# Ledger of designs, part 20: designed miniproteins, single chains, continued (5)

Each design is a single chain, and the fold is of that chain. pLDDT is the mean over its residues in the fold that is shown.

## One batch from the design tools (miniprotein)

Design m16708
Fold by ESMFold2-Fast:
Structure m16708 (fold): chain A 83 residues (1-83)
Amino acid sequence: SAAFEEAERLAAEAEEAAAAGDYEKAVELARRAVEKLREAGASEADVNLGLAVVLALEAKAAEEQGDLEKAAALLAEARELAA
């Protein structure tokens, strides 16, 4: 489906942004990828895994800004969604 193809493209772009150290951009792209997964009718488990990736990227962005408390909270949420 077009939505699934867009999700794959956005996820790849998020991965490239994260590899470049642009975690804010990676988070935006990953969130958009999750919305496209929802449009494509992805399972709750697949959507939750996508959301866990978003939270992990937000945690990296928080760490880069020195907000370790926020980073720890986001990683805890990500672990619960990926379980």
Scores: mean pLDDT 87

Design m16709
Fold by ESMFold2-Fast:
Parts: sequence; structure tokens; C-alpha cells
Structure m16709 (fold): chain A 112 residues (1-112)
Amino acid sequence: ALGAESVRLAEEAEALLKKVDFRLVFGAPTRSAEAVRAYNEFLRALIKAIEAGLEKIKLGAALHPIDAPAEVAVAQYQRFADLLEEAAKNKQKEVEHVESEEARALLEELEA
């Protein structure tokens, strides 16, 4: 629980994830441009949610100074945001190839 705003943005990302039909994204003969677009919108929303959580932690630290635990949390969320942005950029470079174990593994790691 990193503040109501970051939780709300994470819930919005989760709602977008539920609209993604992965069979139409990763199923090569049945993939659709709309399904791939929905998947990309989910990834962008998730990046924004992580960034908002990071900003909330920074604001909290400014209002209520906390030692090492807050700095570690900020660094970890920044790492997640960087990895997710890199995965999104790599997907955009692969115009026709939507099957990616790395993207799936990254999503599974973020759910854990």
C-alpha cells in the first residue's frame, strides 16, 4: 500500500490486463492488431502505475524522512520501470513477432 493514487493506477492497469486476450496476442495464426494494441496499452499503463508509485514514495520521504528502507524501495521500483520500458521498446522493434517469453516472464515477475 503505497498510497491511494498508486493503488488506483495499479487497479486501472489490472483492468486493462483483463481486457487482453493473450490467445489473440501470442497465437500466431489468430493474433489480431486490436489485441496487440490492448496488450501494449496495458504495458504502458503498468509503467505509469510503477512511476506513480515511485513518485509517491519520493513525496513520502520528503514529508516523513525515512532511512535505507525508503531508498531501497525507490531503487527497486525504478529498476522495475526501466525493465518494463525496455521490454515495451523491444516489442515495438519486432513488428510482426508477438511471441516473447521475456515479455511473459516480465509480466509474471511483476505479478509475483
Scores: mean pLDDT 56

Design m16710
Fold by ESMFold2-Fast:
Structure m16710 (fold): chain A 82 residues (1-82)
Amino acid sequence: VSQETLDAEVEVALYEIKAAVAKLAANRSTDPEIQAKFYREAAEWYEKAAEVAEQAGLPQSVIDRLRKAAEEYRKKAEELEK
């Protein structure tokens, strides 16, 4: 494992932490508009993590997991906007 790969893994982890904070904010709200906003923020952080993983050449399984998480939280936001 190269230092550049480790640096990318740390950056991905930081974005996943930001997504987790957004998810906690969504879960604490009973307002669908606020929940949708925070789920969209979580999706954006997962997408940024996927971009970093792709640029750094991390395994496709990691990239796919992050993109799937981004899609799931976008769909959760869309369901709340019905």
Scores: mean pLDDT 84

Design m16711
Fold by ESMFold2-Fast:
Structure m16711 (fold): chain A 86 residues (1-86)
Amino acid sequence: MTIKIVLKNANVGSRVAALGVATQGYLNGGEVEVKVEGDTTTITIKNASEETVQEALSLAQGLAADGAKVEVKQEGDELTITIESP
């Protein structure tokens, strides 16, 4: 499946954690693209493994617990996680 992580107003910690998920996705045979545009960081992982999907969802849950606004949307083979820092 394809995972898209959208970080809005990301602090350094959130960005580093999301790049950790991207690194795992790449090492597990995924195709990774990272795009930074102003206050928005978008990480796209194509051919994501189940482990990478679980790590991305764990990242979303952790950042939500830290006060971020998190939205998770699945459409077919694409999982989009939008995270807005407080």
Scores: mean pLDDT 82

Design m16712
Fold by ESMFold2-Fast:
Structure m16712 (fold): chain A 80 residues (1-80)
Amino acid sequence: AALDAAVAAALAAGEEGQTAKTLEEAIGLTLRAIGDGWHAVLLAKRAGDAQGVARGQAAMDAGAAKGMEGLRKAAARVDG
């Protein structure tokens, strides 16, 4: 199972299943985006492509920011 499945299982222990699934989906998408960006950075480094490294790093940062924002919004909806 992906890391998102383990996190979702832990969240489900303290939350409703629907909320846990929503968080699992958000976390899974975030981890995938970060992984894709990291893979792009590694490929660019192997090719000696400094611009590709910068683009991959920016993609990782953007993916992490979107994921965290998604989690904040999900938490706010539960509280509000």
Scores: mean pLDDT 68

Design m16713
Fold by ESMFold2-Fast:
Structure m16713 (fold): chain A 87 residues (1-87)
Amino acid sequence: VEELARKAEEYYRQGNYEEALKLYEEAYKKAKDTSVKVQLLLAMAEMYKKLGNYEKAAEYYKKAAELAEPINPELAKKLKEKAEEIE
């Protein structure tokens, strides 16, 4: 998970959002920790936003909010607001 997320961040810094998204998706499938999954969903939402897919970006912000709600309600509220703003 850590290796995939690190490589995804390198692609993100290079502006290769498509490859970054693919690696974040692979990391998410392997992640077991809830806070790590929330971070990966947020990264995926940001990648979709950079790719101009605002519908998918909003969807992933909502997924991150739902997952974050029991562990960080304040973050969950902020993420729901982000999803509403970009729809």
Scores: mean pLDDT 80

Design m16714
Fold by ESMFold2-Fast:
Structure m16714 (fold): chain A 65 residues (1-65)
Amino acid sequence: MAEEEVRRHVEEARRALEQGDIETARKHVTEAANILNEHPEEVSPELREELTEEARRVVEAERAA
């Protein structure tokens, strides 16, 4: 289910950022965004907000690097 796949990628991105692995975090938020774009009606508004927040954190980390 797209919801569970997006949630898994968001959790992996968060874990990667905690470890300082910005490249891996970017890959996971990109995969989550691709799944959301293909199945927008299968992803909850709450999870979309979590993905948006994690993507913002990845962008901020990339700008600091």
Scores: mean pLDDT 84

Design m16715
Fold by ESMFold2-Fast:
Structure m16715 (fold): chain A 69 residues (1-69)
Amino acid sequence: SSEKLFNEGRELFQQGKLEEALEKYKESIAIEETSEKLANLGRVLKALGKYDEARLYFNKSYDLAKAEF
C-alpha cells in the first residue's frame, strides 16, 4: 500500500539510508500524493545536499496543504 511504502521510507531515513528512503517516498507518492509525503521527500533531498530540489518539493507540499485546508 501507499502508506506501507511511506512508513518504510521514514524508517530508512531514520537509519540514514537516504537513497533507499527517497525511492520509497517516490513510490508512495506515485500511488497517492499528499503534502506530508512531499515534505518528507524534500527532507531526504535536503539531507542528500540537493537543496534546490528539496525547496521545489517543500513548495509543492505547502501549495497542496493550502489547497486541502
Scores: mean pLDDT 86

Design m16716
Fold by ESMFold2-Fast:
Parts: structure tokens; C-alpha cells; sequence
Structure m16716 (fold): chain A 73 residues (1-73)
């Protein structure tokens, strides 16, 4: 699904950037999404997008935010 692909891209981008904090937030956001806790997904995304300085992480995070919004609309 589009959301799964977006999570995979975000986690891969964070790993390439050496950003272990963003990897942890992305994994927790994925767990929250699978549990139906969309408020927790939004909070983890907000944290990642506000703290990461990697352009690839920013782009992947915005793609994920859009995919999640489309999936729950």
C-alpha cells in the first residue's frame, strides 16, 4: 500500500542520513498507524519534520504525511 511504501522510504532515508532518532520515530509511527493511533502518527511525523536537517528525510516525511492523510480521509 502507499502508506507502507512511504514508511519504507522514510526509514531508508533516515538510515542513509545516520539519523537514528528519526529511524526510531518512523518505526514508532508505523506501529501507531498499524494500531489505528493516528494522533500518535501525526505527533511522530511533526517531531521528525521539525528536527531532521536531511532533505531526503524531509521529502520522505512529507510523502508519508500525505499518504496517511489520504488513507484516513
Amino acid sequence: AAVDAAFDRLIEAAKKAGDSETVEHAQRARDAFNAGDYAAVAEHLKKMLSTSKSDEVQEAGLELARAVADAVA
Scores: mean pLDDT 82

Design m16717
Fold by ESMFold2-Fast:
Structure m16717 (fold): chain A 80 residues (1-80)
Amino acid sequence: MKEKIDAFKKKVIEILKKTDSPNREKLITAVNNLADAVKRGEITLDEAVAGLKTLVRQYLSKEEADKFIEEIEKIAKELK
């Protein structure tokens, strides 16, 4: 489980580093917090993915959010 969470976090942060958003640091912090919550057993990976999608829609433009969500869903699917 830890390896899947670390792989998810790494890939998502790599995508975020390619975005030119003023909210990039807030999203990176959220990804780290969600990954840690999954590792602590407070939430599931699916719940973390859902939370991240919600934050992305709030912090990014619709076009950037849609593209990012597609990549997150692809990464999450590959880890199951």
Scores: mean pLDDT 77

Design m16718
Fold by ESMFold2-Fast:
Structure m16718 (fold): chain A 55 residues (1-55)
Amino acid sequence: SMIEELEKKVEEMLEKMKTLTGAAKLVAIHDLRELLKQLPEELRKKYEEKLKEIE
């Protein structure tokens, strides 16, 4: 489904962000937040919490 594909992209970006620093990390955070807007509220909240732990 479209939601499963979006979750996969979000998880891939979260893993990538763990390896990034500086401007590249900020760009990745911005792109991830744009993907999160496309997820249903429950999944968005889940991934927003994971993002806060990495940010």
Scores: mean pLDDT 80

Design m16719
Fold by ESMFold2-Fast:
Structure m16719 (fold): chain A 60 residues (1-60)
Amino acid sequence: SMVDEMAEKAARGAVEMAKAGLSAETAVALARRNVEGHLSPEGQERAERAAREALEKAGY
């Protein structure tokens, strides 16, 4: 689904941002911002959670 695809992109984007030197908090906030206007509030929350989980798994 579009929500699944955008959550996956948010997760990958957040990890890339953290690797580039941004804090995990900033990476999550930017990843969520990138899905604003494309997803419902529930979809945005899912993308944010996916970004947080991906960062934690990557050691950030």
Scores: mean pLDDT 85

Design m16720
Fold by ESMFold2-Fast:
Structure m16720 (fold): chain A 100 residues (1-100)
Amino acid sequence: SEIDKLKEELKKLIEELEKLVKEAAENRDNRQAYDETFGRILEVGGRIVKILRELEEKGVPKEEIDKLINEIISKLKELAEQYPEMKGLLNFLIKELKEV
């Protein structure tokens, strides 16, 4: 179904986000690589928010959307513990997700 495809895309974007956060943390000493990866993290985060809203618009119950949001927030909190230097950006994304 279209909803199942959006959920699969959401999972892939979360995996991409995890990879980009790791890359940003590893490239902190390379300003250009860090800035490019930071921009990509914001883009991927925005796409995640957009898909969550599209799922809501397509009739996925709010309780299910809230569960997906909480799962993503839990993953971002894990990443913030693993990469404390990324905590500011990850907390920004958590705030954006809570506004969905």
Scores: mean pLDDT 86

Design m16721
Fold by ESMFold2-Fast:
Formats: sequence, structure tokens, C-alpha cells
Structure m16721 (fold): chain A 55 residues (1-55)
Amino acid sequence: SPQAQLDAARLEFRRRVDEAVAEAKKQGMSREELNAKLFEVAREYHAREAAIRAA
């Protein structure tokens, strides 16, 4: 169902955010670089959500 796909997409988004933050910490990434990466992750999530809703 679309609702189940949205829930899965939200869980994946949360996981990817947590992973990006943890990886940035290990690599000594700057706050600006981390923010840019998080913006990209959020953009991908919003595109996925829109695609699910359009189907």
C-alpha cells in the first residue's frame, strides 16, 4: 500500500540521517559539509515521497 511505502521511506530516511551523522563524525567532516549532505538526503527523501504519492 502507499501508506506502507511512505512509512518505509520515512524509516529509511531516519536511518540514512543517523548514518550520515555517524560517518561525518568518524571522518572529521565540517558542519557545512555535513549540512550539505543532510540537505541532499532530505531532497532524495522528498523526491521519493512525491513519487510514491504520484503512483
Scores: mean pLDDT 86

Design m16722
Fold by ESMFold2-Fast:
Structure m16722 (fold): chain A 56 residues (1-56)
Amino acid sequence: MSEEQKKEAEELQRKAVEAALRGDLETAKRYIEELAKLLGWDEERLQRSLAAVEKL
């Protein structure tokens, strides 16, 4: 993974967590989906991450 791609992934992860903490689960899920697309996650990993956001 490139340095630029890693920084984008960290920013998306941070934004997803911040959205989840303020109760904006729709925005948090959107950032997780963008992160999954950037990192090439399969559907199972994406679903696990979305479930983790809902647990917050």
Scores: mean pLDDT 78

Design m16723
Fold by ESMFold2-Fast:
Structure m16723 (fold): chain A 72 residues (1-72)
Amino acid sequence: SIEELIEKAARGEVTPEELEKALKEANPDKEIDPEKVKEVVETLREHPDLSHEEKTLLILRALNGEPIPEVP
């Protein structure tokens, strides 16, 4: 599931390339920006203590081509 992939990315168990592939497979009609996926994975790895809702929001922003917010 996408929820499991988000948590795995936060734990450093999924690379940006692996997450990009999974997101493309789950969303074949969406144009997924690999740079946005990389930004999200890096943010999740640096901030694993983010809530599940916050982690999900970052993934949704990447899927929609929206700017990834900087986490303090």
Scores: mean pLDDT 75

Design m16724
Fold by ESMFold2-Fast:
Parts: sequence; structure tokens; C-alpha cells
Structure m16724 (fold): chain A 78 residues (1-78)
Amino acid sequence: ALEEAVRLFEEAVRAAGEGDAERAREYLRKAVELLAEAGLIEPQSDEEIDEAVETLLGLTPEERERAVERARALAERA
């Protein structure tokens, strides 16, 4: 479950890097749904997902790479 959520987050970051906000939103929504179902986070609203997508779109390539690395490190630690 956690590994799947991290993969979906990686896809969201990749889509955001390509400027595809709709695809990034779809992957991010799926990732947070899996995390919420696993009891790891609170369920997120559509507004919170949209805000997160805007954040990802505004990141530099270096910041996106670091975000993916941090997500992987968290999954490895868990």
C-alpha cells in the first residue's frame, strides 16, 4: 500500500514536470486515497489536492527530484 502510494506520487510529480496538471491531479488523488485508506493520513479534500498540484507545477526540476527522493526514503523507513 505505501509503496503503491509512493509510485503514484512519483507519477504525479512526473506529470507536473510535463505541465500536465490534470494527470498530476489524478495520480496525486489516488496516492492520497491509498494513504487515507491505510490510516496514514486524514482524507484530503478536492481543494487540498488542487493546491498540492499547483505546488508541484511550481517546483523546479531539482525540487521535484528531491520530493521524489524524500517520498522513497519515507517508504523505505516505514
Scores: mean pLDDT 78

Design m16725
Fold by ESMFold2-Fast:
Structure m16725 (fold): chain A 60 residues (1-60)
Amino acid sequence: GPLLDRLAERLGKSREEVEAMLRQIAALDGPGREAALGFLAKDSGMTREEVEAALAEVQA
């Protein structure tokens, strides 16, 4: 979806790499997942809500 594609573009990674990374993040406990999503938002320049929506796109 559009948010996953944007995250991949902003990070300079393939969609396959970003999908695998987000699946790993989804497997973390709540605090670990929250911290990882925060770092992704900072690195990509996207909002936390946009990164969470990208995670939801991968899990759909």
Scores: mean pLDDT 82

Design m16726
Fold by ESMFold2-Fast:
Structure m16726 (fold): chain A 63 residues (1-63)
Amino acid sequence: IEELVKKADEAEKKGNYEEAFRLYSEAATIAQQRGDLERARELGRKALEAFSKIKGKTPPPLP
């Protein structure tokens, strides 16, 4: 999960908000499956923040 978060942070720094959204969403799902609901909530929020920065393309909503 930490590798996904690191990659998401790097994607966001590069302005690749679609990739950041995807990676944060994936990490949030894994955290939820592990029972780490606090971490899942934090990562879900980061995913939505990345999504809100996308002006050109609209990625699919969170599952």
Scores: mean pLDDT 74

Design m16727
Fold by ESMFold2-Fast:
Structure m16727 (fold): chain A 90 residues (1-90)
Amino acid sequence: LPEGVKEGLELYFGKLKELGEKILNTDSKSEERKEYEKKLEELVKEIEAILERTLGSAPKEVKEKIYSELEKMLEEFKKKLEEKLKKEKE
């Protein structure tokens, strides 16, 4: 992966983690929570668009590796969110 592309992806993944943390620390019924969730969805879409443009001609294995990393990060965030919702219910 070219250095500039790697740096850019790390920056976007950092922003994704920051938004995820804000969502986890915001009340699930608040308007702020809805705003953060919308921003997270838009950021994920932006990351996917960047990956498609940058990796469009890349080998399948490279694309799968990068998309797999994004998928794992989103899955881990989902698990943390589900744990928080379970604790809030109790």
Scores: mean pLDDT 72

Design m16728
Fold by ESMFold2-Fast:
Structure m16728 (fold): chain A 89 residues (1-89)
Amino acid sequence: MAPAARVTVTGTFESAGAAAEGARAAAEAMAEVPGFLSAEVRVDEATGVATVTAEFESVEAAERGGEAMREAMARVPGLLSVEVEVRPL
């Protein structure tokens, strides 16, 4: 099915290791959300920033995915900030 929405979750962490763990946790959480289609994960080790971008079959699925990723990152020690953006396609 064609993607109907994209969600981007950006977490800033105290260390590259925490950022990598945050990205992994977010990717695992989003893959369990119904309507998940695809994801791209980026970790900037120099800045401790983890970015996960995922596409979903609906805006509602993307909102659930974004929240699941935010919660997953929030469980990782060393999280400084997290931002979630949902865009209809």
Scores: mean pLDDT 83

Design m16729
Fold by ESMFold2-Fast:
Structure m16729 (fold): chain A 63 residues (1-63)
Amino acid sequence: MPGQLYRAKVDYEAVTPDELSLKKGDIVRVLRFLEDALVEVELLSTGRTGLIPLALLRYLEPV
């Protein structure tokens, strides 16, 4: 859901420059769902925004 906070359950290394890398325990805010199975998120600790694969949401838990 847009605006929803999620905690990363695993590390994720960005594959493209548009993607955001995550470490286990990072909290992200979902900003919007995009085409091509991508999600725009904000990393709360840094305020940085970027894309993650929609499939990665299986490894995130709602806060």
Scores: mean pLDDT 82

Design m16730
Fold by ESMFold2-Fast:
Structure m16730 (fold): chain A 65 residues (1-65)
Amino acid sequence: SSSAWSATAILAVGLQIEGLVKKVEIKDDEIYVTLEHPDPELKERALRLLEEWKEIDPRLHVEVV
C-alpha cells in the first residue's frame, strides 16, 4: 500500500538524517539504502532494524559497505 511505502521512505530518510546510513535512493518505487557507519555497534543495530523492516516491505533494499 502507499502508506506502507511512505513509512519505509520515512524510516530510510530518518536513518540517513541520524547518520546511521550513508545514502538513500528512491527509484521506481523501490528504496535503496547504503549502510555504512564507523561504529560497528550502531551499524549492527541499524542493519537489524532494516532487515526486520525488509520482511514487512520487500521494496526496501539494503547494501552493507
Scores: mean pLDDT 79

Design m16731
Fold by ESMFold2-Fast:
Parts: sequence; structure tokens; C-alpha cells
Structure m16731 (fold): chain A 66 residues (1-66)
Amino acid sequence: MLSPEQQRAQVDALLAQARAAEAAGDAAARQAYLDQVHALIEAVEDPEVRRALAQRLADAERALAA
């Protein structure tokens, strides 16, 4: 299992890839990266860590929509 710090770093990296895919007009790649983030969050056993990562995803999805 990844540490909370490693999980956050991996989520941030995948969200950066999703933003790059969105900027390139690649909706399929964007969705694949977001699906990976959702899978990582779902695999987190600590409810507080999961909530923090879910908030980070929500913040990034708002930025992608802007």
C-alpha cells in the first residue's frame, strides 16, 4: 500500500496528465486518467485520507471545467 503522501503525489500526477489530455482535446485519455484517480481513491482504506483525496479530485475537476 502506498503511504498517504505517495497516494497524494500519484493522484496529483494523474490529474496533471488529465489536464494535459483536456488541453490536447483528447477526451478518451482525460477520462482514462480520471478513472485511474477514482480507482486509487476507492482503494484507500482510511476514510479520512480517502475524503482528502476525493476533495483534491473535486478541486481538479472544477479547474478542468473552467
Scores: mean pLDDT 79

Design m16732
Fold by ESMFold2-Fast:
Structure m16732 (fold): chain A 61 residues (1-61)
Amino acid sequence: DKEKQEKLKKGAIELAVILVESGVPAEVALAFVRRELEKAGLSEEEIEEALKQTREAIEKA
């Protein structure tokens, strides 16, 4: 379900920002995002795009 996958991506990015703001290293937060998206069955290209968005969101926070 594409809609569920998009909601999962958004939630994973938001969670990663919260984790980093709470003192979790960015590399650990990015690794959790990757695992969640892999479990959801996203392609490697979609995962890499989501990780790029996650890194940019963390850097802006």
Scores: mean pLDDT 81

Design m16733
Fold by ESMFold2-Fast:
Structure m16733 (fold): chain A 72 residues (1-72)
Amino acid sequence: SSSVVLDIQNLLDRSREYIDQGNLDLAQLSLDSAKRLFDHHRDLLSPETQKKIEEQIKDVEEQIKKEQEKLK
């Protein structure tokens, strides 16, 4: 539903905010929440919406991994 999409988007946006702040642990928690919500409601979403959310999740995951790599 549109409300679930909004909830997922808000969690992804919050994850990005935490990345910008350097709070990678909180970024990961927000991303994990978005992924869980997406997984639980995946079958209720259109294929186009699923693809857009998957791409955003992947982008946030890659940003977190990139920032974590810089700290090694």
Scores: mean pLDDT 87

Design m16734
Fold by ESMFold2-Fast:
Formats: sequence, C-alpha cells, structure tokens
Structure m16734 (fold): chain A 65 residues (1-65)
Amino acid sequence: KLTIEEAKKKIEEGEKKAKEALKKLKELAAKPNPSREEIAAAIGEVLKAIGDAIKAKLELEKLLK
C-alpha cells in the first residue's frame, strides 16, 4: 500500500513537525508568564510529532524487507 517514496515523505514531515513543535515549546517556555494550557498543548504536539516520525520510519523498514 504505502510506497517507499510516501514513507520517506512521512519521515521528512514528521521530523519537520517535531522541530517546529519543539521550537514552539521553547518559545512558549521563554515567555515571562507562559500559559499552562499552551505549554501542555505544545508538549502534546512534540510527543505526537515524535511518535509520527518513529511510526513512519518503522513503516519504511517494513517496506525495505
């Protein structure tokens, strides 16, 4: 179903999202009075992006077997 190209694309997207989410979290944490809700949401985005990237890498490995 998923092609090698599509799996590679998902890995790239996941890594980009992880970097963006982490940068956003750092920026929020650097604010004088960061919103607890915003920080929690940003942490959730980081975890989700990391999970998506790992999943995509595992799918690529399955395709290469």
Scores: mean pLDDT 77

Design m16735
Fold by ESMFold2-Fast:
Structure m16735 (fold): chain A 55 residues (1-55)
Amino acid sequence: SWLEDQIAEYERLRDLLRKKAEEFADTDPEKAQHYRDLAERVEAIIAELRAQLAA
């Protein structure tokens, strides 16, 4: 379904953002924090899409 495809895309984006945060943790902590913040926002979107799928 379209919702399942969207969830999968956002899960891939979340994982990429988390990986980027880890990559910058030692060299650019401010940039690492921005990637963590973006990953949390993406996780919130995933939660909303999963709620729609479950309904």
Scores: mean pLDDT 88

Design m16736
Fold by ESMFold2-Fast:
Structure m16736 (fold): chain A 51 residues (1-51)
Amino acid sequence: ARTPEEEELFKKKLDLEVKIGLESIKAAVGLIPTKEQDKRVEEYEKQLAEV
């Protein structure tokens, strides 16, 4: 079983990975430019590295 701390980190990591995927979908359907996707993904990846 995970500790409560590990469970929170796991949830945060999954949430960030889902957000990265959603930004890729937005770029693929033309809702945002690729440059904007790159910036948003970089921000989420920085947050993911802190988890």
Scores: mean pLDDT 76

Design m16737
Fold by ESMFold2-Fast:
Formats: sequence, C-alpha cells, structure tokens
Structure m16737 (fold): chain A 90 residues (1-90)
Amino acid sequence: DVEKRLREAIATSSSLGIRAAAYAQLALLYLEKGDREKAREYAEKSLELIKQGATDPEAYRLLAEALEKLGEKELAKELREQSEKIMKQR
C-alpha cells in the first residue's frame, strides 16, 4: 500500500525533505485517483515543508509535477529550476 507507506514516512521521519517528497507523492496519487481537492491539500503541505527548509531535489521535482497538473505552471517552473540548482551543487 503506497499511501500507507507515504503516511508512515511522514509520521516517522525527522527529515523535512523526506516528508515534503512524501506529501508531493500523495498529491500525485490523489491526482491519479481524480481527487483534485485532496491533491491540492497535499501539494500545499509539501510546499509548506519546502518553505521551512526542505532541500531534497526529488521533493522539488515531485511537487513541481503535481503543481503543473493542478494548473500552477509558474510555481512548478520555479521548483524545477530549484531542483536542478540543488542537484548541480551535489
């Protein structure tokens, strides 16, 4: 159960990056299910963690994908650019 695993990662991880990525994956999962309302809620939670200092490039990439599907094209572009910048510094 992917959803259960993602919720466990959110509950047990001290990493902002892991939790942000898990919320972004939940947003994508609910988009696949056609639940755009819950997808937006999870995308907003992922974005909150990124604003708090999550620097995992995968979290930025996954959130950008979810936001683009939700119509937030400009914010998605900004997050993709940040993901590439983080990857180039590693």
Scores: mean pLDDT 83

Design m16738
Fold by ESMFold2-Fast:
Structure m16738 (fold): chain A 80 residues (1-80)
Amino acid sequence: SVLDEAIKELKELLEKGASFDEIIEVMERYAERARAEGDLKTALFIEAQIGLAEIAHFYGVDPKKIAEDMIKALEELKKE
């Protein structure tokens, strides 16, 4: 699923110490893919997480912490 692939790639980015810009670019691609596949719920959820990540980054939150929080949010969505 788009969620499974997004979580996997976020974990890989976290292990590699990816920049904030790389994390956002990856998430934007997964949101676009979810929309293209008609999975509006997943697309909107990822878009909301991107918005929260941009706010956190503006306030100086570490990109690693942002990625960790996004992974947790996406894993929680999968439980629903």
Scores: mean pLDDT 87

Design m16739
Fold by ESMFold2-Fast:
Structure m16739 (fold): chain A 60 residues (1-60)
Amino acid sequence: EEEIKKEIEEIEKKIAELEEEIKKLSKEDTPEAKKKILELEEELGLLLIKLGVLKRILKK
């Protein structure tokens, strides 16, 4: 129970960090930034799926 809550908090923090990094990189418009954005978007997608599963377990 408490472990799941802690994991949710950690994932939400990481999601927020990734979203902020993607936003900053999007302003740079370089090939390196574009490649990094794709990597971060993939990681973000996986974290969102995991967050959804954990929230479902915790919700009821």
Scores: mean pLDDT 80

Design m16740
Fold by ESMFold2-Fast:
Structure m16740 (fold): chain A 84 residues (1-84)
Amino acid sequence: SLEEKIKNFLQEFNEVLKKHETFTVQEAKDIINELAEKYDLPELAKIAIELIEEYQKKTGKTTLTREEMKLIVLEAVKKYLESL
């Protein structure tokens, strides 16, 4: 079920965030891709990565804080769910 996959994705994502304080843009993309592959959510990964790239271009930042990464992924999940 799609809802269960998204719930499991978010639970594991939050556990990863607890173990790290900051992420490079590449690390953020790698984490999202790995989790989305585990839970078969390729469209969610595409949306999240696109948001990260746009955030980087707009802000000039090469790293994301734990809180920034969480906000970007939550926005991606929201957008993905509204598109279904």
Scores: mean pLDDT 86

Design m16741
Fold by ESMFold2-Fast:
Structure m16741 (fold): chain A 57 residues (1-57)
Amino acid sequence: SLEDQAHLEIERLTAGLRLDDAERQEVVRIATEHFDDPQALAEAVRAFVEALRARHA
């Protein structure tokens, strides 16, 4: 399903990142809001990862 595909893509893009509870909740929110739009999902996840990278650097 598109939801399963979104979940796998998020796991792939966040692999190697240490996420706290709030960050994990935000990832779930992104998947829920964008599961049927792979382009929007990818853009939202990219923005989230960039913000995390700045915070975790």
Scores: mean pLDDT 70

Design m16742
Fold by ESMFold2-Fast:
Order: structure tokens, then sequence, then C-alpha cells
Structure m16742 (fold): chain A 111 residues (1-111)
């Protein structure tokens, strides 16, 4: 399972998939392996995926820059007790690509 999740993340990076798929793949790999997934670079863009440490929930973040400077950001939160998944997705034009990522603005606090 862990090796399969890591392989899916590798393929998502190689195929330059949308940030949402990268976030999900990174989250799956982190949950399966019990470790954080680092940055991966691709030739026609920049990709990064990061996960929080496992607690009551795990957060996966994926982002990529296109060669046109568009930044795609995806944030996925999974509650490990209930299996509930929440997603937020944002596309930033080149003029806003360097704005800081604010997780609380993307994912509302747990109710």
Amino acid sequence: MADEAIERLRKAVEEFKPAREMAQSALDAAIASGRSIGEFAVKDGEYAAATSEVGDYVIGVGFRFTKDGVQEIAVIRIDLKTGKKEEAYEVRPPEQAHAPLRLPDIIPPPA
C-alpha cells in the first residue's frame, strides 16, 4: 500500500497533473508510509507537495507553477477518525502567484 501510494505520487509529478491530484497523491503516500512527502521538481513547471504530521487529521498541500506563471494550489484535509475529506482549490493569475498560502483562508476550522 505505501509503495503503491508513493508510485502514484511519482506518476502524478511525472505527468504534471493538476495541484489537486498532487495534493491527494501526497496525502495518500504520507498516510500509507507515516511520513511527510517533500518537494518534487518537473521540467515544464515546479511542483511541491507537503503534508502535516499525523494527528487527529492530516493535511495534504499540492501546488504547481505553469510556465505561464499561473499558480495552482490544492489543500486536502482528512479526519483520521471519521474518514471525512474536505478540499479547497485555488488558481492564481501570474500577478498573484507570489501571494502567501493561508491554510485557514482555504480550509475552514473544524466544526
Scores: mean pLDDT 57

Design m16743
Fold by ESMFold2-Fast:
Structure m16743 (fold): chain A 71 residues (1-71)
Amino acid sequence: DEATGMLEATEARLLPTLSPEDAALVRAFVRKSKETLKEIEEKYGKDVALKMAAAAVTTLTQFVEHRQQLA
């Protein structure tokens, strides 16, 4: 699935740059988001799921950037 694939690719990219604590938070967020995206795709279609996946990727990227700036 393209939507879940986007989240998995983003997780793989970000995890090596994070502390174990932040990595655990990212993994939990990705897992929950993947479950939600599958449900959205089944109810509203693939295009809506892809838009939601893009928003989740942006949220993850901003979280990591803010954490790095504060360190």
Scores: mean pLDDT 79

Design m16744
Fold by ESMFold2-Fast:
Structure m16744 (fold): chain A 69 residues (1-69)
Amino acid sequence: MKENLGEALREALEVVKTEPEELAERALELLEEMAKKLPEYRDEVARFIELLRERRLEEAERLLEELVP
C-alpha cells in the first residue's frame, strides 16, 4: 500500500513538472481519489497536492522523501 502510494506520488510530481496544466490537474484529481481510500495518509497527501498546485516543487519533493524514504 505505502509503496503503491509512493509510486502514485512520484508519477503526479513528474506529470506536474513535465506535462501541460490540464494533464497535471487530472493527475492531482486521481491522487485525491486514491488518498480518500487511505485515510492514514490523508493529511500528507493533501499537503503534497497543495504544494504541486502552488508549483512548490522542492517542498513537494521533500515531502515525498518523508512519505517514501
Scores: mean pLDDT 76

